# Designed miniproteins, single chains, continued (4): the designs that were tried, part 77

Each design is a single chain, and the fold is of that chain. pLDDT is the mean over its residues in the fold that is shown.

## One batch from the design tools (miniprotein)

Design m14657
Fold by ESMFold2-Fast:
Structure m14657 (fold): chain A 75 residues (1-75)
Amino acid sequence: GLDGRTLGLIGDALQHVRLSAESGDERSLEGAASDFRDGILYGGEEKLREAAEQSEHKELLLKALERGRKFLEES
């Protein structure tokens, strides 16, 4: 199973993605991307991707995960 840290990051990212889906606001996706970046730094990228794929908002969560990874690579 996922540890509590990874689950917390998924929960926060899901909330940001929901706000983005409702308004089309990329700022909300940037928030989710930041949460996912932290999860990747903890070595949880694969677990985050698996959890995102199980979500009803998987398309937006996977986009946020990819953005978070790019933030890590560019920073």
Scores: mean pLDDT 69

Design m14658
Fold by ESMFold2-Fast:
Structure m14658 (fold): chain A 71 residues (1-71)
Amino acid sequence: HMEEVKENIKKAFDLLRQPLSEENLKKIQEYFLKALEATPLDSPELGYIISLLLRVETAARAAGIETLLPK
């Protein structure tokens, strides 16, 4: 469902507007991961969503926060 993708991205961006915290970074990762899981493989937005998830994961690793993606 593209609606679920949009909702999860919106929730992640809403959290990005708040001061960064460990809890917020984990929730942002969860929302982008849910958006990725709901995105069709042939979607032109797939690469964008993967890019967002990887950037947040990199920020989380730098902050010492456990990541949602495998090592």
Scores: mean pLDDT 72

Design m14659
Fold by ESMFold2-Fast:
Structure m14659 (fold): chain A 122 residues (1-122)
Amino acid sequence: MPIVLTQSGGGTVLEGGSATLTGTVSGADLKDYIVHWYSQKPGSSEITLLGSIDPSTGHVSIAPRYQGRLTLSSDPANNKVYAHLSNLRLEDTATYYFAVRRKGDDTEFYYGEGTELTVVAP
């Protein structure tokens, strides 16, 4: 059976505000995977890594550009992962994806459907 990844928590937010993006995994034990969060800007084919979390340990790695304004967390009991972005900038307008990669297998990799976040001036 294929793994299904579902996302929520996007929308339109004001510059300087915050947003929480939620990922849900079905058909797998989240603890067997590393979770990665990515962004893709409008009109770009480039996907930028924001950070990663190990749901089994709670270990988090955040890309330097997002340190201090990105928090990653997980709830393995409910198969959920969260990315909380604060101090939002107009440049944070993007589609955000979470992906899961199986521990010990770099070829077993699944993307969520994406969540659009639009940051607007007040």
Scores: mean pLDDT 85

Design m14660
Fold by ESMFold2-Fast:
Parts: C-alpha cells; sequence; structure tokens
Structure m14660 (fold): chain A 68 residues (1-68)
C-alpha cells in the first residue's frame, strides 16, 4: 500500500539522518538537507501533500535533534 511504502521511505530516511549525524557538522547538514529533499520528492509521488508535509516535518525535527 502507499502508506506502507511511505513508512519504509521514512524509516530509510531516518537511518540515513542518523548515519550522517556522525559526519563533520557542515557535511552532516548538507547530507541531511539532501536526504529530506529527496525523501519529500519520493513521498509526494505516493501520498497527498498533507501526508507528505507531515512526514517531512517529523524527519526534519529528528534531523535538528541529531545535530544538537
Amino acid sequence: SAMAKAEELEKEALEKLEEYSKLPKEQAIREMQRTLTVTGAELSKILDKEKTDERIKKLAEKAKELLE
């Protein structure tokens, strides 16, 4: 289902964000921003705008948390 694919993409993005958080901060920020952009584009193909925005907001919040 579309929701199952969205959950998989969110999980993969979260794992990438955690991995990139180990890089030097400047590189971590660039890779995290790229990951959020790519994931948002992929989610927008299978979900409506509201669902896409909700999941990207959650991932962006986690990226901020990992960089603190």
Scores: mean pLDDT 84

Design m14661
Fold by ESMFold2-Fast:
Structure m14661 (fold): chain A 71 residues (1-71)
Amino acid sequence: MKERKDAQSAVADAILIIGRQLDLDSDPSLSPAQRRAALRAFLEELLKEAEKEGSKAAIDLVRKQLARLDA
């Protein structure tokens, strides 16, 4: 069991996701579609890293963020 490590990995990924969203939202040269595509690509890379690490909390966090983009 990796409960504390999993929580820390999820928090780190949440910070990275927030930072990426802020960077994309602050760029006036990007269309809404381009921002969504860039964020999706970023989340897909984070998901691969979370799956490789085996962090259940990080995997669940990134999957929820990907699902929100598809809503």
Scores: mean pLDDT 78

Design m14662
Fold by ESMFold2-Fast:
Structure m14662 (fold): chain A 71 residues (1-71)
Amino acid sequence: KPLELFRKALEAAKQGKIDEAIELLYNALREGDSPLVAFALMLAVLAKKYNKPDEGKELLIKTLERAIEEL
């Protein structure tokens, strides 16, 4: 279920495990094909590429919290 993967990704992101969060979001995308998950994954990848992990972590957490609230 995408919702369970979103929750696991949120917990991983809060713990600073960004790579684990990205993997969980990729799995959620494969199972649910959600645009919101794709957007969150893109933000995490961009933050990692531009060496701004704290900004990426904050955006990822905010996006996942909103997704969980709307599901």
Scores: mean pLDDT 68

Design m14663
Fold by ESMFold2-Fast:
Structure m14663 (fold): chain A 73 residues (1-73)
Amino acid sequence: MELFGVPQIHLDAPRLAALSDADIDAMVERAVAAAEEQNRREGLEITEEDRERLRAQGEAVRAALLAARAAAR
């Protein structure tokens, strides 16, 4: 079974425009941590490659949020 990935974050344009860089970083950090916790609760073995994949997914979510925030401002 494949691991649970980092969820995509969807926000209304006004909420997104109001986010600071620190807010986005905190949201992404929590999403990655939640994905790791979900995999542990499901009893799935997480390899180092899987951890790298989750980090990469978190970075992709951060980039998407930054781009969406710029478009909303």
Scores: mean pLDDT 74

Design m14664
Fold by ESMFold2-Fast:
Structure m14664 (fold): chain A 63 residues (1-63)
Amino acid sequence: EKKKKIAERLVEKYGLPREAAELAVEMAWSGATAEQIAEILVRLYGVPRSVALKAGEEAIKLL
């Protein structure tokens, strides 16, 4: 499934926990902005904001 492949790439490229990567992909699929995705990743998973923003951008790009 496309969503699983994107989540795997976010784990590999940005070192995200799998749950955080899966959430980022679901948010991107639902039309969330990179900034909205980054805010949730920072708040729930403690991902550094710069990494979270890049991960959100990548998730949207790979849709």
Scores: mean pLDDT 85

Design m14665
Fold by ESMFold2-Fast:
Structure m14665 (fold): chain A 77 residues (1-77)
Amino acid sequence: SAEVEKVRMEMLIKVAKMIKENAPREEIIKVVAETQKELAKLTGIEPKLSPEEFVDGLLSNKEELEEAAKEALEILK
């Protein structure tokens, strides 16, 4: 679904920016949790990772997150 992909891309862009700006982990977790909630409503599928597990995965691979967010930003233009 185009709506699902847009929501995922917007989350990646926002989270990548928050990480670059050294936002607290708890604030990043809240953004991911809200996005997972919206995706569950759109898809009817529960997320496989908790918001905490998802954020910790992103923090362990910041370079890949930055590249994915950059690509998402270009797609959404």
Scores: mean pLDDT 85

Design m14666
Fold by ESMFold2-Fast:
Structure m14666 (fold): chain A 57 residues (1-57)
Amino acid sequence: DEERRSREVARELVARWLASVPPSSSPADRAALEAEARRILSLDGVMAHLAAAVHLV
């Protein structure tokens, strides 16, 4: 199922993106990035994959 596969890839990409955020980021910046990650993962699997991939390019 493309939806399930894209969802799994999006979750993986988002996790890697959040792990790459500098430790010097403020708590507010981190909260904003976490909120963005939640929004991306709420999209359809294919759209979530595309949105998450943009952050790692």
Scores: mean pLDDT 72

Design m14667
Fold by ESMFold2-Fast:
Structure m14667 (fold): chain A 87 residues (1-87)
Amino acid sequence: SLIEEAAEHAGKAAAEVPGGDPAAAEEHARGLAEKAVEAAKDPEKAKAVLEGLEEGIAQARAHPNAAAGEHAIAALEAIKEAIKKAM
């Protein structure tokens, strides 16, 4: 599922940073993705969530660790796709 894909990418992003916890990152991303998909059932909330994800992607592109940033972008894009398919 796209939620599990987002969790996997978040775990990989955490693995690229010193002191990162991949298991905690996966659990956190899974919870955020589930809440985002649920919120997206309301069209007004969906727009705000998608805008927030685009801001998150821009921040991830500016990440000093390029590998961590690329995995974070993949996680956010998976959440964005899950939201669009739920709409």
Scores: mean pLDDT 83

Design m14668
Fold by ESMFold2-Fast:
Structure m14668 (fold): chain A 65 residues (1-65)
Amino acid sequence: SVKERVLEYLKEHSKERLSASEIAEKLGLSQSSVQAALSELLKEGLVEYERDGRKVLYSITEKGL
């Protein structure tokens, strides 16, 4: 699923903070699909986010590892 692919990518990049658009570009997915997956992962506590100006950056939590 898109959610599993997004989670796996964040696990492989656990030291980085990534935007939804960056994840979408790297995985060849639509930004809307990645945004939906990230929303579910946030709800489950597997990822977290922070704001950097106009961008939202996502990273994996310890629970997500």
Scores: mean pLDDT 85

Design m14669
Fold by ESMFold2-Fast:
Structure m14669 (fold): chain A 65 residues (1-65)
Amino acid sequence: MEAVEELKRLFDLNVQRLKAEGKEELADSFRKLGDRILEAVENGDQEAAVEAAREIAKLMSEYLK
């Protein structure tokens, strides 16, 4: 699905940007949560996708503004 491909590109771009800024640990955390969302979406697990999205929102609210 195009939506899953776009989400993967968005996560990859943000991970690369964070690594370029020297935020390696934050980039790794963001990638792990992004992979969980993509896996949940591909498996049709809406609750797991929502949970992972909440974790990303929390991570971003602390460090990405």
Scores: mean pLDDT 74

Design m14670
Fold by ESMFold2-Fast:
Structure m14670 (fold): chain A 70 residues (1-70)
Amino acid sequence: SEDERLRAEIDRLEKIVSEAKTILANLQTQLAAETDPERQAYLQKQIDRINEGIAFVEERIAELRARLAA
């Protein structure tokens, strides 16, 4: 079933987002404790990249959910 494949792909992508959010929380904790400006900048760049990745995957989940609802 196409609906079954769409649900499986949504589940897979939601797991990726969940894992990315865990990494994001860890990086945010590290940034909050960091006093070195160079390391703060490095951590912020990593946070920004992960946020961009989460946004991209969440857009794909939304597209798949719209197809499932149709």
Scores: mean pLDDT 91

Design m14671
Fold by ESMFold2-Fast:
Structure m14671 (fold): chain A 87 residues (1-87)
Amino acid sequence: SLDDAIALLEEMREAVERAKTREELLGLLQFLISLARAWALPEELIERLEDLRRRLEAGQVSLEEAKEQLLEIIDEMIEELRRRKAE
């Protein structure tokens, strides 16, 4: 259900806030990309997740910068699901 999907993203948000390593954050990011694709979220959000993953893998962003950006994307994913629920 949409409520279950939103609850899962809220749990993922907490996991991202607790992440202490690049490897841990990359794992969470890979799972979020899979969820975004499975739920057919807007291509813009999927592209932003993929871009962040590439930049994090390439060392082009710090762990803290990547966490901040990922939390922002998760919040937008939650808002998209809430929008779908309101329809």
Scores: mean pLDDT 89

Design m14672
Fold by ESMFold2-Fast:
Structure m14672 (fold): chain A 65 residues (1-65)
Amino acid sequence: SMKELEEVARRILEGRDVSGEDLDLVLTAALIDASSENGSETFRELVRRLLAGDPAVLATIERDR
């Protein structure tokens, strides 16, 4: 569900632990959705912070690898 993926994206933005499968799904969805005019603001915020090199977001990704 898109709403469930948005909740996972919120957890990543908060620096909380997520599963690797959920992380991959959310990052893929966020990258696709970030180019959409009617896309999720939560996904846009996640992409924005990834591009800015946000330490909390990067730490979550590194922990999952």
Scores: mean pLDDT 71

Design m14673
Fold by ESMFold2-Fast:
Structure m14673 (fold): chain A 91 residues (1-91)
Amino acid sequence: SMEERYRALMLEVYRLLLRALELVERGAPEEEIERVVREIEELLREAGLSEEQVEEFRRQVREALERARRDPAMLEELRAGLEQAIARAEA
């Protein structure tokens, strides 16, 4: 179903967001982080999101990653939220 496809795709998005947080935590190069963000954008386009929705999502992701880079507590909060979202999606 479209609902199952959307769920599977969002699960992949959440996993890539966790990867992006891991890269931020270890101080990876911006080019490596940008590569993961672009992969997320491609998945969202495949899900049928409009360019406006993809751009808004990219903006939110970039803002969250920048906040996580400056604040270790925010990084842990975002990681916990994503891990919980993945657990719910796999149930």
Scores: mean pLDDT 85

Design m14674
Fold by ESMFold2-Fast:
Structure m14674 (fold): chain A 100 residues (1-100)
Amino acid sequence: MKIEEEVERTVTAVSEDEEEVVISRRVKAGERTIDVATILRLTREGDKLRVELHVLVEDVNTGRRRGLHEELVVDSEEEALKYAEELAERMIKEMLEEAE
């Protein structure tokens, strides 16, 4: 199957030490469509970043939803984004592999 993906990223400064990153993805795999919303709240604490991560995955065809909330501490925004992408991809894969 050819997988087509649409991605939109929005970055908002909430305060001097806080930033919100919202990544919206739509993944089309054959006749199935998976919507993904990834929200990262990044708070600078000294030389580290505290990350509040929310990932919501919805199978548009079935209405099935899965959500995860995690808190982590990372050295950089790049590390936080990589972690979020890897988590979202695992959740998408699980949704696509479930027999419906």
Scores: mean pLDDT 79

Design m14675
Fold by ESMFold2-Fast:
Formats: structure tokens, sequence, C-alpha cells
Structure m14675 (fold): chain A 87 residues (1-87)
């Protein structure tokens, strides 16, 4: 169970990295694909982090991942809204 929890935490971190790429896509004008990808990445990061915390007790590490994913998703939403107004 410990290894499964660590695997979930790693998957959550990978989802955060994907969210960063989707944020850059939105900044570059790939608004629809980047925004959709960022939403999915945020959902995955949160789900995997919550599962990791449940299995390992790494609540602080999981919360940091969730907080970063939420921040990235909120930034992506703001930029996507601005870019759609210009498109």
Amino acid sequence: MEQLGRDYLEQARQAVEAAKKFLEDVKKGNVDAGYKGAEIAYQLARDFAEKAAKLTGMEEEAQRVIDEAERLYNETKKIAEEKKKQS
C-alpha cells in the first residue's frame, strides 16, 4: 500500500507538470485545447493527491500538490478568458 500511495503522489506531480504545459499552450494562443487540458490535469492532480494522502498519511505533501494545481488552473482560466475576448 505504501508503494501504491507513492505512485499516486508521483502521478499527481506529473499532472501538475502537465498543467504547467497547458498553461503555456493557453498563453501561446491554443486556448480551447490548453484550457480543456488544464481542467483535466487539475482534476487528476487533486484525485491522485487525495488518494496518496489516504494511503500514506502524506497530507502536507498532498495538500501542496493540490494547492499548486489549483493555482495553475486559476491562472489558466484567467488567461483563457482574456485570450477568448481577443479571438
Scores: mean pLDDT 82

Design m14676
Fold by ESMFold2-Fast:
Structure m14676 (fold): chain A 119 residues (1-119)
Amino acid sequence: SLKSIESQISSLLSKQVGIVIRMVGAMLDGDKDEVLASARELVKTTDQIISLLEQAISESTDPEKLKKLADTAKETASMLLRVADMVEKFTGEEGKPLAEELRKQAQRALDLSKKALSL
């Protein structure tokens, strides 16, 4: 159900925040391996969020719900772009593929935000 999808999105967004906090902590500690591990987990969690957002948008006919989904997608994109920049600057060449994947996911989220607002 749409309510079940919305609950799953909320849970994964909370997990995403935890991953970013852990990643920032690793950066402060100079732990490149933990930054890369957190970035990999963020990519996986974000892919799940994007898939659920796409499903929720396709199943929703409520303009208010669609606007909220669009806002969530846009906020996710903004966070991913900032995190990608931080990962690349901190890890250099080792983190570059992960930073590029995060930027690609950010673009997918922006596209979903636009799609939700066009319905």
Scores: mean pLDDT 91

Design m14677
Fold by ESMFold2-Fast:
Structure m14677 (fold): chain A 81 residues (1-81)
Amino acid sequence: SMKEQIQKEIKKLIDEANKLFEELAKRVSDEVLTEIMRLYARDEYEKAIELLKKHGVSDEDIELFKKYRELLDKANELIKK
């Protein structure tokens, strides 16, 4: 069914996001990671990027944080349907 296909896609997106989160958690301090997650929960994405830059996070790792957010946004959009 379409519902089963949507649930499978949601799970795939969440699993990919969780794997990426584990990788990012090893590359940044717990304090910075916690604040970034708070900003993401408030949809304050520009402030999250500024905070990452302020703490010397590489452009490559910032792109991984953007990918993590994109995966969660896609999963949340599917959940709302």
Scores: mean pLDDT 81

Design m14678
Fold by ESMFold2-Fast:
Structure m14678 (fold): chain A 70 residues (1-70)
Amino acid sequence: MTVEEAIKRGIEAGKQQLTPEQRRALGRESLRLPPSLASAFNSAAVWTNQGKIEEGKKAARAAAEFIESG
């Protein structure tokens, strides 16, 4: 999975009002990703859920780059 794919999936998740079970399943799935991709997915989902899709995309890319550089 690429960072852009992780962002896309995060945005799709963030647009949905997920049940607690669905959110838990997505969290478990993100744990199977490399840390940079997991961070990109989670950032995109959180910001999209708050109605800030474009800020979410930027934050997700920055988070992935930060983890790769640290």
Scores: mean pLDDT 73

Design m14679
Fold by ESMFold2-Fast:
Structure m14679 (fold): chain A 65 residues (1-65)
Amino acid sequence: SDEQINELQVKVVETMEKALEGKLTQAELDETIAAIRAAAEQGIIKPEAAEAAIQALEKAFEASK
């Protein structure tokens, strides 16, 4: 639903902001990745979009350490 997409988008944006600030924990990253994967499994987002978002978050997290 649109609500599920909006909630996921907010979570991804907040996680990215924390990563760029160097404040993101591994547990928070893993939680957001799990939410993205669950959304793809449920058909809320395309698998390709999910993998792109996960890769972007992981890259930002590693770069900000």
Scores: mean pLDDT 83

Design m14680
Fold by ESMFold2-Fast:
Structure m14680 (fold): chain A 103 residues (1-103)
Amino acid sequence: SAALEAWLAELEKAVDDLIANGTKEELEEAARVLETSAEALDRVAAGQSPDDVLASISDPRDRLVARQTLDTVLSLAGDDRELLREAAERLRELAERLRAAIA
């Protein structure tokens, strides 16, 4: 999906900017949020309801960002389970880049 790829490209630019200009604490926070969002996408792709997945996220701020990410990706990918898994993998790759920049 061209729209999903465009959204992921903008997210990648935001991660690049954060690596260049962010603090270690901001990079750690962003990595955790991306990891949590990727897990949420995988669980929805596996057939879990978005509401049940979001209810399982204990941190309220992580839950809000995961909700925004799920709403965005579902609007762009629909019920395409493979696109949801692809988006989750791309979010994990971005989280890995943030964690590598902290080392």
Scores: mean pLDDT 87

Design m14681
Fold by ESMFold2-Fast:
Structure m14681 (fold): chain A 85 residues (1-85)
Amino acid sequence: MERTEELIRRAAELLGVPEEKVRAAVEALLEGAKNPVGRAKLREWLAAEPDPEVRALLEAVLAGDETAAAELVLRAAERLLEEEE
């Protein structure tokens, strides 16, 4: 999917890693959404997440949305690099 590939590329550029590593993270999220332990961890994150946009992405990942998984990885990369107070 063109949007998914663009999100993967942007996350890879932000993190300074190969696109294959970002794709592996997206695949890990989707595999987590398929198994009981991974689903439980994602639901715990969803319950604790204050950002409504990130919560919507987590719900979409739990439904198996690959584009949402890629966008969630990009958001996580942005949070890691964001300078906070």
Scores: mean pLDDT 79

Design m14682
Fold by ESMFold2-Fast:
Parts: structure tokens; C-alpha cells; sequence
Structure m14682 (fold): chain A 59 residues (1-59)
């Protein structure tokens, strides 16, 4: 279950990678909402290199 949500988030960000900056930002926000439904500690991070990774954040 969690793996599917993670994959959906990554795919969403990658699909909009070649779009405008605004579309990319919206995709990242939507991806994070999907991840938070599965596990609120997970977050999508886009590196300066353009690579996408899932980071675990704890307060």
C-alpha cells in the first residue's frame, strides 16, 4: 500500500518535469498530499539536479 502511494507521487512529479515551473510546483504539492495519506513522515524532495527522492522527516 505505501509503496504504491510513493510510486504515484514520484510518477506525478516526473510527468510534469518538462512542464512550466508552476505546473511542477503544483505536482510536487499534490504528490506530498498523496504521500501524507499513506505516511505523514514522508516528503517528496526535488534535488537541484532535478532528481526526485523520498525523504523521511521527523519533528
Amino acid sequence: MKQQKIQEAIDLVNKHRDSSVEEQEQAVEEANKILHEADPTLHVRVNPDGSVEIVTMQP
Scores: mean pLDDT 74

Design m14683
Fold by ESMFold2-Fast:
Structure m14683 (fold): chain A 79 residues (1-79)
Amino acid sequence: MDAEDVKKFWEEVQKLIKEGRYDEAKKLIEEFIKTVLEESGNLTEEQRENAIKTALELAENGETDLQKITDAILQALVD
């Protein structure tokens, strides 16, 4: 997945949250996590859920640093 794809994805997530479209934002986050799982190999369901939760919390807090977002999601996968 290219850095530009990650940036575009996160901008769409932030826009949806700002517009109150949380269900669509959650769906985009789930699709992003699925893409990361395909790149990283097999992960447990619990690791996937933790990553989704972390991404949602970062988006709700207005985080815009893609490096921090990516690092936090990957870190949630090992917790």
Scores: mean pLDDT 71

Design m14684
Fold by ESMFold2-Fast:
Structure m14684 (fold): chain A 79 residues (1-79)
Amino acid sequence: MVVKTVVSPLPADEKEREAVLRALEEAKPELEKLGIELEYKIEGDTLTITLTAPDEKALQEGVGILQEKARKAAEELGV
């Protein structure tokens, strides 16, 4: 089991924030298929994402899925 925590500033643009949050929610079911648990929280203007994976390979694949979901959400919202 490996745990990766990513701390990222929330985008100043509202549409970019919506894209990020939409990507996280859309990634959850696909990450669960890989045995990855995705948790996130917002504290002020900071986004903390925690990924719990069975191994490093699954973690790498999960990050790829999250990045693809973020790209699609950004395209759908025009950002």
Scores: mean pLDDT 80

Design m14685
Fold by ESMFold2-Fast:
Structure m14685 (fold): chain A 76 residues (1-76)
Amino acid sequence: MEEELKKIKEELEKELGVELPDEMLISYLVLEKKYDLAIHLLSTKYKGTESVLKFDESVNEEVLKRILEAAKYSAK
């Protein structure tokens, strides 16, 4: 799981040209319906936290693009 998360993060970071925060990576994984990886990242990054929002039910492509655009602005 961690290896897959690192690969996805690195691919997105190269595409965006910036380092991707774990929160944005979680949103991406939920949109891609990789819920298991999203839950694993949350439990690994935020030890002691079990609650996870179901972003897929409330997130559309426009919201995801907005999150990724924020990552680009952070690196400019």
Scores: mean pLDDT 60

Design m14686
Fold by ESMFold2-Fast:
Parts: sequence; structure tokens; C-alpha cells
Structure m14686 (fold): chain A 120 residues (1-120)
Amino acid sequence: SLSLKERLDLVFDSLRHLYNRIISLVEDPAVRAGLAALRDEFLAELKRLAEEAEDTPEGLEKFKERALELHRRWAERVRALVAGLPPDVRAAVEAAVEAARAALEQQLDDVIAHQKEVAA
């Protein structure tokens, strides 16, 4: 079976792929560079929060709360970067950002559920 660290690394890799899809929706090279920087900042901070989390179901639920708050803040910065783009591109980016949030929540819920099974 995978360790907690390995399970979290898979979540972070999944999020990187989702953010890469967001970047692929944008043709403007300056906006693409800004989105890539936001992706890297988000993933670095998310990994830092995970490193500080306790290896308990309660500690991971607190990490999930902080991770979703971090995602909300980065989503606002993504919206600011794409504000000047065509409405269809902005709508596609918004949908992809929400899909990334939902994937983060679901994958962290799966990690927490596994830790509850290990703790029982």
C-alpha cells in the first residue's frame, strides 16, 4: 500500500496536471507565464502545509480546510490574471479552476478516509 506521503504526492501531481490544462486554455504568453508561476507557488505552499500536518484524520481534515482556503486565494489571483481575456476563455478557465477545487477536495477526502481505516 502507498504511504501517506506517497498518497499526498499523487494529489499534488494530479493538481499540477489540472493547472497545466488551465494554462493550455490561454494563448497570451504573459498570462501563461503568470498562471505557471501561480501553479508553482500554490503547489509549493500546499506541500509546505502538508509537511506541517499531523498524520491523524483530524490533522488531515485541518490540512484540507487550509488547502481549500489556499485554493480560493489562488483562484482569485487566476481570475485577476485572465480578466482581460475573451469571455469564452475566462469561462473555460473558471470551469477548470472549479474542477481543480473539486478534485482537490475529493482526493483529500479519499486520503482522510484511508487514514481513518488505518487508525481503526
Scores: mean pLDDT 88

Design m14687
Fold by ESMFold2-Fast:
Structure m14687 (fold): chain A 70 residues (1-70)
Amino acid sequence: TAEGVAGLAVETVKKLEKDPELVAERMRELAKRVSPEAALYAARKVREEIKGEAGEAAARALEEEARRKL
């Protein structure tokens, strides 16, 4: 579900908050395996719930991969 994808994304960012580059890589791989709509929803939830550079990196990676599929 889109909510499940968003929850996984938020939790991954929280666990890896000191490594924005690794977060971006993990989020890019996640976005490749899910619908572009689910990836965009996850990006919005990350922006809403996570502040700082890891959250920004995650949201951008999710948005970029989602837009490649559209």
Scores: mean pLDDT 83

Design m14688
Fold by ESMFold2-Fast:
Structure m14688 (fold): chain A 98 residues (1-98)
Amino acid sequence: SPMRERLLTMFEKIRDMLLEAKKEAETLSPDQRALLGEITAGVIEVALAVFRPLLEKYDPDLAKIVEERIDKIVEALLAGKFDEAIRLVDELIDLIRR
């Protein structure tokens, strides 16, 4: 599916962003790390805004899986848990590839 291929490319870019955020977080104070988590969560939500209505229309089962997984990724980022967020993104990428 062209939509699934585009969605995969987006999540691969999100993964790269989170890896860079994790490296940056190693040099930051706890408060700055929390702010970085909020910023990265916001970027992910904005990036998905275009895909959400398309997913709901063409693949509602995948839309539900993506929404549930994104909520967990956002929760991890807001908690400053970048390793957990990266792991959850990797799991989501694997689910989309199936």
Scores: mean pLDDT 86

Design m14689
Fold by ESMFold2-Fast:
Structure m14689 (fold): chain A 104 residues (1-104)
Amino acid sequence: SNQQQAQVYLGKGYSAYLNGDYDSAIQYTNQAISLDPNFAGAWLLRGQAYYQLGQYQQAVDYFDQAISLDPNLSSAYRYRGQALRQLGQLQQAQQDFQQSDQLS
């Protein structure tokens, strides 16, 4: 299924991400999202890769998408909080850290 193929691409994306290959991680997450646009994990990993590249606003946008699809992803709130903090949006970052802690 498209969902199973999306999971394979997400796995490849995580391997690239862990090796510091953020460009490949982004490409694999794009393929996963193309197959399953409702795959919250793919949006989460895409956000993480953009965060590592210092693209904090793009990271927030992708974390917003992950949270919209799965509001119980505690890690998505944590990572969005970190990106918001980098952007100087301290009040929103604090709210996200509190939400992450409540879901953990």
Scores: mean pLDDT 93

Design m14690
Fold by ESMFold2-Fast:
Parts: sequence; structure tokens; C-alpha cells
Structure m14690 (fold): chain A 86 residues (1-86)
Amino acid sequence: LKERLREALEAYLSMTPEERKEFALEVLKRIKERNVKTVEEFVDVVMEVLEERNIKPEPEKSPLAQKLTDEHVDATLASIEEWLAE
């Protein structure tokens, strides 16, 4: 799970600000429509959207992706879990 989320975050941080906004809105729409309640299902939706858009992690091209640490991944997992629990 953490490895998949790390890959998703690296891909997300490799996007332009406009692409990130559109991506986030699409993910949130699918999360809501499918009534996703677990972090695992949330990550599955994120990976599905990345695959459909042919978005790959390109950390070499993103200073933000290069600064991503395991602590950031863990914090993101905790945030997703808290968001879904609400």
C-alpha cells in the first residue's frame, strides 16, 4: 500500500498545478460516486486515474517529487484515513 501511494504521490507532484487540480477533482468525484471508505480503495482509484491518463512518476523532473520522504507518505496515508472516516 505505502509503495503504491508513494508512486502515486511522485506522479501527482510531477504534474503541473492545473493537471493536479483536474486530477484531484476526478479522483474525489470517483471516491464519492463509489462510496469509497478505505485507504486501500482510495489508492486503487488514484492508481486507476493515473493509468487512464497515462501519467507516470517523473521525480527527476519535479523538485517537489524529489523531496518526498517516507514521512510524507505516512502523513498522507493518515490524512486519507481521517478524511474517509468522516
Scores: mean pLDDT 73

Design m14691
Fold by ESMFold2-Fast:
Structure m14691 (fold): chain A 71 residues (1-71)
Amino acid sequence: VEELKKLGVKEGDYVFVDVSVPQSMLDELKKAAESIGAKLVLVEPGTIKSKIDTLGLKILGTYLPGIIARK
């Protein structure tokens, strides 16, 4: 939560993560995203960049293993 705020993540931002990530990391990312009002988006392994490009979003940074993007 604190780390996402420091990265300047805002309500309506996107956090992309591969479904192959361990459940414990997914739960942490989901909790952090929900606390700010950001959208957690689960994608197939290796498809994060193509999803971001397709949606016309801009990459803001990383909160490993997630990638943060904004419209």
Scores: mean pLDDT 75

